# Designs tried in a protein design run: designed miniproteins, single chains. Part 20

Each design is a single chain, and the fold is of that chain. pLDDT is the mean over its residues in the fold that is shown.

## One batch from the design tools (miniprotein)

Design m673
Fold by ESMFold2-Fast:
Structure m673 (fold): chain A 68 residues (1-68)
Amino acid sequence: SLKEKIDELIDEFEKKYPDLPESWREGLRDVGEQVVTMVEAGEISEDEGLDMVRAALETLGRRHEERQ
């Protein structure tokens, strides 16, 4: 399912950045849930939803690395 694909992407990101603040982890889960809702509502495609999640992960990864 789309939810399982999103959860896997977020889980792998969290494994790569184990020191992420809890608020950032919660934010990622919220983005994932919002994307699933938009796809289920027919507002975006599954591919568009996955691209949105990947873009959010890339943005957060860059921000995290810039703080180090």
Scores: mean pLDDT 81

Design m674
Fold by ESMFold2-Fast:
Structure m674 (fold): chain A 61 residues (1-61)
Amino acid sequence: DELAEVQNALANRRMMLDFYRQASEDARAQGMEGLADHWEREAKELEEKVNELEQKLSEIE
């Protein structure tokens, strides 16, 4: 089921995105700016993937 596959991928990517955002916040709280910037970059790239999956989901529904 294509819908179920896209929904599962979206859920997994959203969970990873939340993790990266939290990791960036935690790093900043500890004064680790370089690590925080790294996680922010990862989160931004993952946001683009999530947006692509959301568009695909909209097309299927």
Scores: mean pLDDT 82

Design m675
Fold by ESMFold2-Fast:
Structure m675 (fold): chain A 58 residues (1-58)
Amino acid sequence: MEKHALVTKAMIDMQNPEKAAQGLALLEKVPDEGALALKTKQITDRLNELQRKAAEEK
């Protein structure tokens, strides 16, 4: 299912700050489905934190 690919892509993107925003946008499309929802939440929080730090650190 493509949702698995989106979550995996987001995990890879969080290691590249330039792609953090793209990863976050992809995760917003993932439906609320049990384990995927939990994992998506964790990754979304991480990406949001990276994005916030990028804005705060010049």
Scores: mean pLDDT 63

Design m676
Fold by ESMFold2-Fast:
Structure m676 (fold): chain A 85 residues (1-85)
Amino acid sequence: MMLIGIKMPDGNVYLIFGEVKAGEVVEAENLVTGETKKFKFSKDLGTLKVGDTVEITDLDTGKVYKATVVEKVSENEFILEAEEL
C-alpha cells in the first residue's frame, strides 16, 4: 500500500493512503485536524524519484501546486513539498 505525505506551503501536512494515478481524484487527510481534502495529480507517483515534480490540484479551492519529491522513504512511501504555482 502506498503512503504519501504532502507538506503544503501553509504548513499543513496531508496524508494519502493508497496508490496515486494521474488524473484520479484522491482523498488526503490533514495530519493534525483529520479534515479531508480532494486532490488530483498530474502524474503517477509510483514511478517518481527524489527531485521529480508533479502538479497537484486542490479540488476544494481550485489552486494548483507544484510538488517536489523530497524524500522516498521506501518504494511505497513518499514525501512531497508543495509550492503554489
Scores: mean pLDDT 82

Design m677
Fold by ESMFold2-Fast:
Structure m677 (fold): chain A 87 residues (1-87)
Amino acid sequence: SPMEELVAETIARLRELAATLDAAERRQVLSLIGFLRYLLREETDPVRVAEALRVVAADVARHLSPEARAQLEEIVRELVAGLLALA
């Protein structure tokens, strides 16, 4: 589905970000990847996926350096925009 493709592309970008981070920050980004995989199994509504993603991404972002946070926020913003375009 278009939503599964958008999330798969986002997971690939999050993995690239995680590879540049220290162990503690990497664990936070990997937890967001796990949450996105969970959301795809439980939710079919792109708006609900976007709402849940914003909450969890904000929690993850507070554990990151300012530079890593900015990169995460850009990736999440693009996914949210793509999800809302599917609604």
Scores: mean pLDDT 89

Design m678
Fold by ESMFold2-Fast:
Structure m678 (fold): chain A 88 residues (1-88)
Amino acid sequence: SEAEKLATRAAKLASEARNKGDPDLAHQAVELAREATEKAIELNDKKAARVAGSPGAGASIMAFHAGDKEAYQLGSEAARKANEAAGK
């Protein structure tokens, strides 16, 4: 699904951000994880929601350490919503 594609891309960017220590990539990963989570909820796609949760949480922690409060807040919220959607 479209949600699965977004979730996979978010996971790839989160991994790249972690490997490079790049807060800008972490911010991008958070944005994609948020989009993937919203799409997964819209489509009731539990598989995409499961994939989206991890990169949202990981990238948000990186953003927090870099002082990116907006990305931290967005990523934390996206991860929470993704976990709820996956559990339904």
Scores: mean pLDDT 81

Design m679
Fold by ESMFold2-Fast:
Structure m679 (fold): chain A 64 residues (1-64)
Amino acid sequence: GRDAKIREIGEKFGMSEEGVRNALRVFGLSPEELEEILEKSGGNTLEALKLIREEHPEGSPFPP
C-alpha cells in the first residue's frame, strides 16, 4: 500500500514520514514519483525538494 511505500522512501532517503507525506500532498506526486525525483538528486533530499519547488512554483514554500 501507499503508506508502506511512504515509510520505505523515508527510510531510504532519511526523511520523516510527515516530510514524505507533505511533499506528496503539496506537489500532487505519487510515492513512486517522489522516489524517482529523490534518486535523480543522488539521494540529496534538499536538492530534490528544490527541484520539485522549481517545477511546481504555484505555491509558496510548504504551507505553515
Scores: mean pLDDT 69

Design m680
Fold by ESMFold2-Fast:
Structure m680 (fold): chain A 83 residues (1-83)
Amino acid sequence: GMARLEEEKKKRIEKLMELVERLLAARSLEELDEIIEEAKKEGLSDEEIELALKLVFERWFLGLSEEEIRERIEKFVEEQIEK
């Protein structure tokens, strides 16, 4: 049923949002590396980690909003599940 796919989408979106928030809160390069290694251990893919890092970069240097970050993550998750 569609309900199972929607729950998996929500779970993946929230995991990616949590990763972005953790990366944005990092105070050093060492802390940033630790967050990435923890994300890998939690089962996030290289593509998910690359997206999170790109969004963090765009937030820091281009002023991307939290709403725009969530929209980008939602689109990514939808594309991955519909593949």
Scores: mean pLDDT 80

Design m681
Fold by ESMFold2-Fast:
Formats: sequence, C-alpha cells, structure tokens
Structure m681 (fold): chain A 97 residues (1-97)
Amino acid sequence: DYSNLMAVLRAAALGDEAAREGLVKTLMKLTGWSEELAREFVDTLLANIDPDNLSEDSILEAIKKTFKEVFGVTPSDEAAKYFLDILAKAVAKEVPA
C-alpha cells in the first residue's frame, strides 16, 4: 500500500524526525544494511523527492537516483519497482505491539 509510504515520506521530507528514523529502522530490518548506510540512503532519497508532488512515478525516479548516488548503479524500472513494493509493504506492516 503506497498511501502509508507516501505519508511517511512526506512527513520525513518536511522534517519529521520520527518519520525519518522509522524509515531508517525499516530499511535496516528489510535489507540488513548498517545504520550508517540506511541513514545515507534515506537522507539521499528524501533529498530526491518533492513532498508537494509525491506520486508513484516520482518515488520510482527518486529511488533510481538514490541508488545511483549511494551505490553508483542505476537500477532497472523493474528492480526499482520491486524495491518500492517491498518498502511500502514493510512500512504498512509496522503495527505497535
């Protein structure tokens, strides 16, 4: 569900530190990345989105730019969409105990 991810991305991009930290922790859990790498990825992703013009297509473009900037490789549209889908699913599954 992209609605939850879009809401979290918008909040984090507008300076909500709790939303930003939630994204970092979600990525660490999802990917096994270090905290440092997950923070760099989230901060780069947030720099590549416009919170006033957030759409599935704009997020896919931002993910592709972020992978190129952080890892030096541009993912295919299929790989970027797969990453978006798993991230959105991970965000949607965060329920308090």
Scores: mean pLDDT 82

Design m682
Fold by ESMFold2-Fast:
Structure m682 (fold): chain A 110 residues (1-110)
Amino acid sequence: LARELAEEARRQIERAREAIRRGDLDGAIRHLGEAIRLTQRLLEYAKETGDVRAVEEAIELAREVLELSLELMDVAEKQGDRESLLKAIGLAIEAIGLIFEAERLLEELK
């Protein structure tokens, strides 16, 4: 389960990266949103099982989502797309929240 969730999140992140590269803001937003949902599920699995590797993977996934959300903000600003800019900010905030949650869980499992 954990490996499947991480794998699917990685696929969504790569799809988001390709969408950003093509200037497809709607596609990037959808894929990053899905990556966040999969990462949240991975963290829930980690909480239930105490799987330290799953927490570490969730931190890495959330960091990649944050990085791409920041890149998406830059692209949206350059295109003058205020709606996509606001959505990208929302994705960045969600990713930051996941990083903090995962880091707290990692400390608890030490």
Scores: mean pLDDT 89

Design m683
Fold by ESMFold2-Fast:
Structure m683 (fold): chain A 64 residues (1-64)
Amino acid sequence: SRSDQSRSMMDNAITSVRQRMRSSNGDRTYVRGMSDMMLSDMSTFMSSSDVDTLRSRMNDIIND
């Protein structure tokens, strides 16, 4: 379903953010920039509520 595809895409984006936090030794500025680019790209095909959920999840990882 479309909902299942959106969830899968969000999970992939979260995995990417986690990998970038590890590979950059926690460079929050770099990872925030990457996350903003991903959110902009995904906003073209995802609902606003899904984008907001993804942004919140990304921020939780970056700010931990």
Scores: mean pLDDT 82

Design m684
Fold by ESMFold2-Fast:
Structure m684 (fold): chain A 72 residues (1-72)
Amino acid sequence: SEAEEKELEELAREGEKLEEELKKLGITKKDYEEILEELKAKIPTIKSEEEGREYLKLRLELLKEKLKKKKE
């Protein structure tokens, strides 16, 4: 599962990079909390690597959507 582990690491790094970009653009703590609440609503518990991967993927999508809305 080396490929799976690498994918999880890359997804986590992309998420961190997007969070830093959002912070530079002046996203509020409230905006970030809304993303976390949506993540918890859709994936309330992480019991496996597969669920962790889906969580990180969803987090990336939500961060990208927030960036689009902030730029629009």
Scores: mean pLDDT 76

Design m685
Fold by ESMFold2-Fast:
Structure m685 (fold): chain A 98 residues (1-98)
Amino acid sequence: MEAVRAEANARLRAKAPELQALIDNNDAVGVLRLLEEYGIPEAERVGADPAEIAEQRELLRLLIEWIEKLGSNFEAAREAERAIEEHGVEELREEVEK
């Protein structure tokens, strides 16, 4: 466990410049894709609850699809975050299905 977590943390730190570049380019979808490709698999490797991992994957997929519909930028991401805070994840699911 300990060695696996240290390795996961080192790999996530190595992605910090990539994350910053995505932020600088106003690429909100890229940031969420980075979490999907590296954050979620690392959480699984260190023994996070599989049910919580499945919920996070679904939420990320819905967020990515909705943000892509709104323009794939941080303004769209802020709009999605605001809707979740005000109405919950069900509102996000409804918007993606339209």
Scores: mean pLDDT 69

Design m686
Fold by ESMFold2-Fast:
Structure m686 (fold): chain A 75 residues (1-75)
Amino acid sequence: MKSEKERVVDETLAIAEEALRAWLTSQGYSQEEIDAAVARLRAKVRAELATLSLAQAREVLRGLREYRERLLARL
């Protein structure tokens, strides 16, 4: 079913993956290294968000949006 928590998890993963790929690409990492790092990040984020309440998951998403803005401003 379309739960609010599933939407938060999906958006969190999308933002985290995009930010990590952009950062690692700018640092000159190989596609293999980037793919491995993204896979680890996705597994970790999904596992952590599964144990959190909706309110806590929203806090993580807010923090990632802030982190993405800071990362993009630095690039």
Scores: mean pLDDT 78

Design m687
Fold by ESMFold2-Fast:
Structure m687 (fold): chain A 58 residues (1-58)
Amino acid sequence: MKVIKGENIETDQELADLIRKAWEEDAVLEVTMKTKNKKGEVEEIKLTFRKLDPVPAL
């Protein structure tokens, strides 16, 4: 099983490109994103995308 890893994803454009690549290569995409909460704290969120998942939610 092929896995594509994306780290430090800061934009939706980068995420979309990786999802498309994983979909075309029939691979699982593992992404770590940095997001800012309402308190201004930076959090890292780990997401896994699969071809069978239309759009995984946060």
Scores: mean pLDDT 67

Design m688
Fold by ESMFold2-Fast:
Structure m688 (fold): chain A 97 residues (1-97)
Amino acid sequence: MTIEVSLELEKQEDGSTVATITFTGTSADVEAEASQGKDKAFVALSDGARAGVYGADSLEVTVEPGKAVVKATSKGVLKAVAAEAPTAPLKTLYGEE
């Protein structure tokens, strides 16, 4: 089954931005890595799909059969990147200059 990646952005009333990255078609367990300052957070799935968020103040990951969701919130600049497979290059979903 092909893994599909989607991004949804929601601007909150307090000026923060919520980025939701959804992987559909994965059966993977989730591994998450975040820096101490949360300036960069990276999530890798056991099937090799991966997402990274820069500038996140919080990061939540949820996994269900056939779907994994990475939700990041930032009150400043947010950049989101993702790849569907270990060999796929990271592509910018949001936050290009």
Scores: mean pLDDT 64

Design m689
Fold by ESMFold2-Fast:
Parts: C-alpha cells; sequence; structure tokens
Structure m689 (fold): chain A 100 residues (1-100)
C-alpha cells in the first residue's frame, strides 16, 4: 500500500499539475487556489512521501475540485485510468475514516 500509493500519488499529482500549467496557471496561482504555500505545493508534486497521508489526501481532493471547476474531465488527463484508480482509493480511505 504505502510505496505503491506514494508512487501513484506522485504520478497523479504530476498529471494534475501539468494540466493546470496547460491551462495557463503558474505554480504560485495553483498554490493560492488550493490554499497551500508554494513550498508545500512543490513538496506535494515532487516528493509526496514527505507529506502526511491525511494532508496528501486533502490536497488531492482540493486539486480534483479545482480541476472540475475549470471544466477538466478525467478523460482529458494524461493517464485517466491511473487517476480514476487513485481517486477511488482516496474515496475509499475517506469512507473508512468516516466510520472510525
Amino acid sequence: FDELFVKNAKEVLQDIYDTFKKLGLTLEEIAEKLGVSKEELETMINDPSKVPLDKLIDFFERAYELLKSLGVKEEDLKNPEKFKAFRELVEGWRELEAQR
């Protein structure tokens, strides 16, 4: 779970970040819209293993909402299947946390 999750998180977050850049957003604008610092955003996209799991999941959820608000569909991403699998993992983790 841990190593595979982190590897998949990095690839998915890089895909999201690249999509935001294609839409003309700067790293600073992405950080501001997601409510994180520029340094935290750089850590999330470059080395998500350094971020606590709960914060990484919160960040992914915020990034996904931003993608949807910009009219981006999962099929528009570089790897939609990997994104879908990771999103389903995050949703499952949230359901488990809600039942604790």
Scores: mean pLDDT 79

Design m690
Fold by ESMFold2-Fast:
Structure m690 (fold): chain A 92 residues (1-92)
Amino acid sequence: SAGDEAVKLAEEAIKTNNGDIAVRAGRLVGEAMKQGEYEGAKKSIDVAAKGAREGNPAAARFLSTAYVEAKRAGNQELADYAEKALEDAGFL
């Protein structure tokens, strides 16, 4: 599923500090929203929030992409959740 793939790619992006994988993972949050996979989308943000608090720039890039994609999908709650994760990690 898009949600499960977003979680796996978020973990890979953080592990390898790869911004391109992070953007791809963040875009899957938008696909997960389109499929109604809200729990999977939120879980991927939780994974990235942890990485961002550890100072990982790829995690921050994922969260920024997820914020944009959640806003485009009309899910303001999930967008705010991603933005809060960036703020709490000091990337805003």
Scores: mean pLDDT 85

Design m691
Fold by ESMFold2-Fast:
Structure m691 (fold): chain A 70 residues (1-70)
Amino acid sequence: SDVKEAQLKAKKLFEEFLELYEKASEEKQKEMIELWNKATEEIEKKIKANDVEGLEKLLEEFKAKVKEIV
């Protein structure tokens, strides 16, 4: 897959993240924001580097960590 496909997966993940965030407690929202800020920084680096495998792995790890919080 190319970077564009991974970017679409990232967009969908962000939309799902926002839905979970809005329903979460203040405590969990704080943890989710910290996780999101870290993930966004790394995602931007992978996109700029055209690192499809790294981006897909990062999205998988982010999704798993969000599930641990909620």
Scores: mean pLDDT 78

Design m692
Fold by ESMFold2-Fast:
Structure m692 (fold): chain A 81 residues (1-81)
Amino acid sequence: MKKIQEERKKLMEETLKRAEELKPEVSKLSYDAIKSAALASASGVLRGIASTMIVWLLGLGDEKGAELAREAVERAEEIIK
């Protein structure tokens, strides 16, 4: 149990750092969306919910945000398996 909690905390912190790095390259709305998607993904959100956020970010023209959310979902799924 403790090991999974520690891995999730590290994933959340790293995902937040990635979102902050994208801040200068994206609009404020895109940044807020990326941050929300990244946090949700790192918290072990179901893939279906994360997919909806990825599609929305792509609609904003934010490929980097969509990719970050996708990576966070995959990492979160590895932690819970």
Scores: mean pLDDT 62

Design m693
Fold by ESMFold2-Fast:
Structure m693 (fold): chain A 72 residues (1-72)
Amino acid sequence: SPVEALKEDLKKRLDPDGSGTITKEQAEKLGIEPNEDGTVTIDEALKAYLRRWAESSPQFKEELDALIAELE
C-alpha cells in the first residue's frame, strides 16, 4: 500500500536501526513535539509528513487524510 511504501522509506531515512522511533532532533526537523521521553514513533513521523504534504497540496488533502486515518 502507499502507506507501507512511505513508512519503509521513512524508516530507511530516520530509523535504519529498526528501533521504531526517531530522535528528538529528527522530530524537531519534522515539526513534531517529542514525547516526554524524547522519542517519536515512525507512525507519528509519517503522520506529520502526510499532514504537512496535505497543507502544501490541498487538492490531495482528502486522499492524504485517508492515509493518515489508516495509521490511527
Scores: mean pLDDT 72

Design m694
Fold by ESMFold2-Fast:
Structure m694 (fold): chain A 61 residues (1-61)
Amino acid sequence: SAEEARLAADRELALKAGIPQEEIDAWIAGWRADPRAPAVRERRGELSRRIAEVFRKKYPL
């Protein structure tokens, strides 16, 4: 599905950003269990910010 494709892309991006695989796997497990849970959504937002920050520092414009 499109959601699974996005999840796979997010996983690859997080790995490239140096986020620990254990942390990525825990987030994915939480998302698959209940993607609408407030805690899961908040965790995804935090992870996205961390990934963006790593890439911003490595490839500044």
Scores: mean pLDDT 74

Design m695
Fold by ESMFold2-Fast:
Structure m695 (fold): chain A 67 residues (1-67)
Amino acid sequence: SAAEEEAERIIEESAKRLVELMKKNDGKGANEVMMEAIEQLSKLMGIDRGTASRLLMEKVIELVKKG
């Protein structure tokens, strides 16, 4: 569905941005991106914030492991 495609885009773009901000040691910027992405995903997919956070962090971990 369009919502699933949008959610995948949000996860991918936000995870990539989080990795960049973490590498720059920008904790405040990272927190802002994380909170915005969690809220967007929760609203778009009708899931709780904890589930949204888990999906986002799983993607961040995958990107970090790939180098």
Scores: mean pLDDT 85

Design m696
Fold by ESMFold2-Fast:
Structure m696 (fold): chain A 71 residues (1-71)
Amino acid sequence: SPAVQQLQRQLIETEAQLGMLQIKLWVLKKEAEKNGITPEIQAEIDALEQQIAQLEQQAQALQAQLQQAKS
C-alpha cells in the first residue's frame, strides 16, 4: 500500500542518517584515541551519541508503525 511504501522510505532515510552519524562518531573517537580527549571533543562525542539515541528511537517507532500497517 502507499502508506507502507511511505513508512519504508522514512525508515530507510532514518537508517541512512544513523549510519552517517555512527561513522562520524567512530572517526571522532579514533581521533580522540590518537590525540587525546579534549573537553571540546568529549562534548562532540556526547552530542553525537544523543543524536544517535534519538534517531534509534525514531527508527524503532517507524518499524512499529510499519508492522501495524502490514497487519
Scores: mean pLDDT 87

Design m697
Fold by ESMFold2-Fast:
Structure m697 (fold): chain A 80 residues (1-80)
Amino acid sequence: SQVQQLLQQAQQLRQQKQDDMSKYGRLMGKHYGESLLSTSADQRKKLLELSDQYGAKGGALAQQYDAQAQQALQEAEQLS
């Protein structure tokens, strides 16, 4: 049914959120950690910017997945 497809889509989006948050969180932490070990101010700034970019990307993707999952769940409820 269309309802089951929408529920499955919401579950898939939740799984994708977890996978991407884990991926970008790890990349954020890696570059942040490397910034703490850097003796170059320019290199430290670059690593911190990369860390911030990965964190922001992960957060933005998480919000996008949440919005899409909520829309799918709302459509499923309207069809029930």
Scores: mean pLDDT 88

Design m698
Fold by ESMFold2-Fast:
Structure m698 (fold): chain A 57 residues (1-57)
Amino acid sequence: MRSATEHYESSEEVSPLDVILVLEEEKPPGWKERVAAIRRELSAAGPEALAVRYPRA
């Protein structure tokens, strides 16, 4: 993976980013806060850790 564009697409395939996409599409109350929380956990911990926290949140 050379470009940032490919990085975006590959990362989005993992569970944490997939949850973000679902939240952004459905836009339930508090979705922005939840998305921000998931993004912080992604930065602090690997996608593996987030996958167990957000199995399909």
Scores: mean pLDDT 58

Design m699
Fold by ESMFold2-Fast:
Structure m699 (fold): chain A 77 residues (1-77)
Amino acid sequence: SMSEEEKKEQAELDALAAKLKAALAAGADELEIQKEIIKYLAKKLGLPEEEVEKILKALEEYYKNKKSAEEVEKIAK
């Protein structure tokens, strides 16, 4: 049988899975899904709020730069 802590973790995972399924069905983009996953993992790892904000900002910049690079590649073709 699962411990009480494992049952709580499973309930949190089930809640996240339901939220992500609903978001995907509603047409949420990859960035929004990744942010939710990172927030969940950061909470589990006990990361400070400042570090979580840095990771989320880095993720936002990554997707922004990726979009810009794709636009440059379209012009270069």
Scores: mean pLDDT 75

Design m700
Fold by ESMFold2-Fast:
Structure m700 (fold): chain A 80 residues (1-80)
Amino acid sequence: KEIRVTLADGEEVVITKEGDEILVTLPNGEVMPAEEYLKRLEENIARGEAALPEVPRVVTAYIARARESLRRIKEAIEKL
């Protein structure tokens, strides 16, 4: 099965299940394990959040969009 997810920034990723593995296809056509993709996204969010009191509003908005994108991807994985 295949699920297409529109991220909060308008980019699209495709989530597929192949056997016991869940894969994510990025907008550039790169394919990687969902666990690796989610880890990278969560690390980027955590870095931004750690700097929050000292960052401009544009960074706060980026973190909010990244969290929403992460939520959508996790929800799509659960539906597979």
Scores: mean pLDDT 76

Design m701
Fold by ESMFold2-Fast:
Structure m701 (fold): chain A 92 residues (1-92)
Amino acid sequence: SLLAEIEELERRLREAVAALGPEQEEVRRAMTAVAQAYLALRLGEETPAAARAVAAYDEAVEVLRKALPSLPPEVRAFVEELIRRGEEARAA
């Protein structure tokens, strides 16, 4: 089930990123950073890339929270879920 959860998250991230315009590059990077941090925490990854993603989590979340009111409804819902998942993974 974890592999299926990862595959579904990757698919939804790809769809959300594709729904954003070129002006939303900062939001795209922030969504990717939060997703990478979540996956690193869930998989217990000990790579330098995973450590950097986890370290960048709070800044990426702030970028996403500021952008939320301007995002399409489907992207907004996904971003809110992504932040919630990241917070839960950090608390575990």
Scores: mean pLDDT 80

Design m702
Fold by ESMFold2-Fast:
Structure m702 (fold): chain A 66 residues (1-66)
Amino acid sequence: SDKLKELHKKLQEYSDGLLLKASTVEKILKELGFSEKTAKKIIKKAKVSKTLVDGVKVLEILKEML
């Protein structure tokens, strides 16, 4: 719960006109206890380019998984 609130805040700060690097999002998700397989699956669904991810879409996927 608290970790998701921190992730939500951080993603909102970066998603206000900004895209996140896929490598950064993967690292954050793994630090929050998600498996590498799950983190990569989330990134694949939220990916807008090879290296960039939509932070808002990551948050939507996480809400659907919980």
Scores: mean pLDDT 73

Design m703
Fold by ESMFold2-Fast:
Structure m703 (fold): chain A 55 residues (1-55)
Amino acid sequence: SAADTARKLIEELGKKYNNPEATEKALKYFDEQSKKIGARKAGILAVEYFKELSK
């Protein structure tokens, strides 16, 4: 599903950047946004949120 794909992408980014705190925050953000705007749009926003946290 789109939701499973988005969660896996966020988890893979977390492993690549070795940032478990940003990973957890991005996954929570994804779950909150996906209820409002759907999994595809939420996935894009959650990845951008992860990048901001990882600066």
Scores: mean pLDDT 83

Design m704
Fold by ESMFold2-Fast:
Structure m704 (fold): chain A 90 residues (1-90)
Amino acid sequence: MLQELIDELTILIHILKSLKNGIKLSDDELKEFEETLEKIKNLPKELVEEALELMKKSIQTEEDKKLLEELEKLINMSKEEQKKYVEELL
């Protein structure tokens, strides 16, 4: 379970990195991104916090650290705010 969450968060970081670098995602990829964020928001807070803390300790690059900080902000946003944030990156 914890490893599965870390894997999902890693996928979200990769997608966020692609968006910030101007790579256009398909509608299906954007839908998967939104659905994964919603899934994470519905998980126990303690589990999400544990996964994020483990990722923070393992991150070695400033780029990945910045992406993780942006992902934490996205997870704490409302669904409407998350959608607007993604649309503004496109």
Scores: mean pLDDT 77

Design m705
Fold by ESMFold2-Fast:
Structure m705 (fold): chain A 75 residues (1-75)
Amino acid sequence: ASSEELEKAVREAVADVPGVVDVRALVFSPTAARVSVHMAADASEADIAAARERALATARELGFTHVEVEVTRVD
């Protein structure tokens, strides 16, 4: 999967999570990727946890075994 395919898949997976502002993905190899999810400053801990879980699950379903998921509140 390409960075664009991973980013699209994660964006679709988190579409119903409140407070998601942006999703970025970077594929390093066929098995290694980074996903960055930007959340609103007032996003709840539950929403952050949901975004992290869905991003990780989606990347794993696409075959990534070495996944770094970063969830950051926008200042």
Scores: mean pLDDT 84

Design m706
Fold by ESMFold2-Fast:
Structure m706 (fold): chain A 87 residues (1-87)
Amino acid sequence: MVLRITATRTDDTTINLTITADDLGSAQIAGTLTIQQANRYGGTATTTIRQRNGLWITDSTITGPDGDSALQAARDIARRLGAPLTL
């Protein structure tokens, strides 16, 4: 399952999203959902999956047409995954 989500704004249009899961399947679903939601808000996302300390981490960079669009994508991802979003 997804355990936590952390978002960090890196510039006016870009948010880095880190999603931590206890299984690979949840990390893959998180990556796919991130790309889908970024596209829905008129942006793009790049996603990589890595393993750390027995957990699966989906690192994503979301770029929107503006920062509000990128932030809305991040919030919608958190809502759909049922995990808390830390900004």
Scores: mean pLDDT 84

Design m707
Fold by ESMFold2-Fast:
Structure m707 (fold): chain A 68 residues (1-68)
Amino acid sequence: LTAAEVRAKGDKEVSNLRTGAETARILGKIDPEKRAQYEASANRLEQLAADTKAKLTSLAEKLAQEAA
């Protein structure tokens, strides 16, 4: 695995998580009875996306340094 591959795959995973969060928010608008549940799920997915982005960025930087 190269640093570039880790970054590219990480960006796709982060994008997928953010899309999931947006879908949950839309479902909350469609089903107001479960709005709080969907908002909580959306917030968790957004936090997971941020954490994943940070971890993969750190890993890619370390791989680039070790490969040099």
Scores: mean pLDDT 81

Design m708
Fold by ESMFold2-Fast:
Structure m708 (fold): chain A 102 residues (1-102)
Amino acid sequence: MTELIEDEDGDYFVRSADGSVVPLPSKEAAELVKAILDLAEEKGVSVTLTYDDAENSIVITFSNGKTFRVRVENGEVLVEGDNGEVYRTLEETLEGVNKALS
């Protein structure tokens, strides 16, 4: 259901199961968002994706009310957790998300 999209101009997007599409600034950011959505789907948790134009970030809201924010700063993908945790790797992010969904 979740799909990673690369267009002919090299732009990346992720489509969620509900058909909403969000732009991502890099392939790494798109792969990270897709991995988060895939993990939520495995746990039976629904997800809403929104783009926060004011903060140039993607907000991932889980049906349990917890939120994660994905952004890119100086070429680095950063993920902020619900309690202000900051994750810099896919592994750390998925561990944080797993704890949030458990």
Scores: mean pLDDT 78

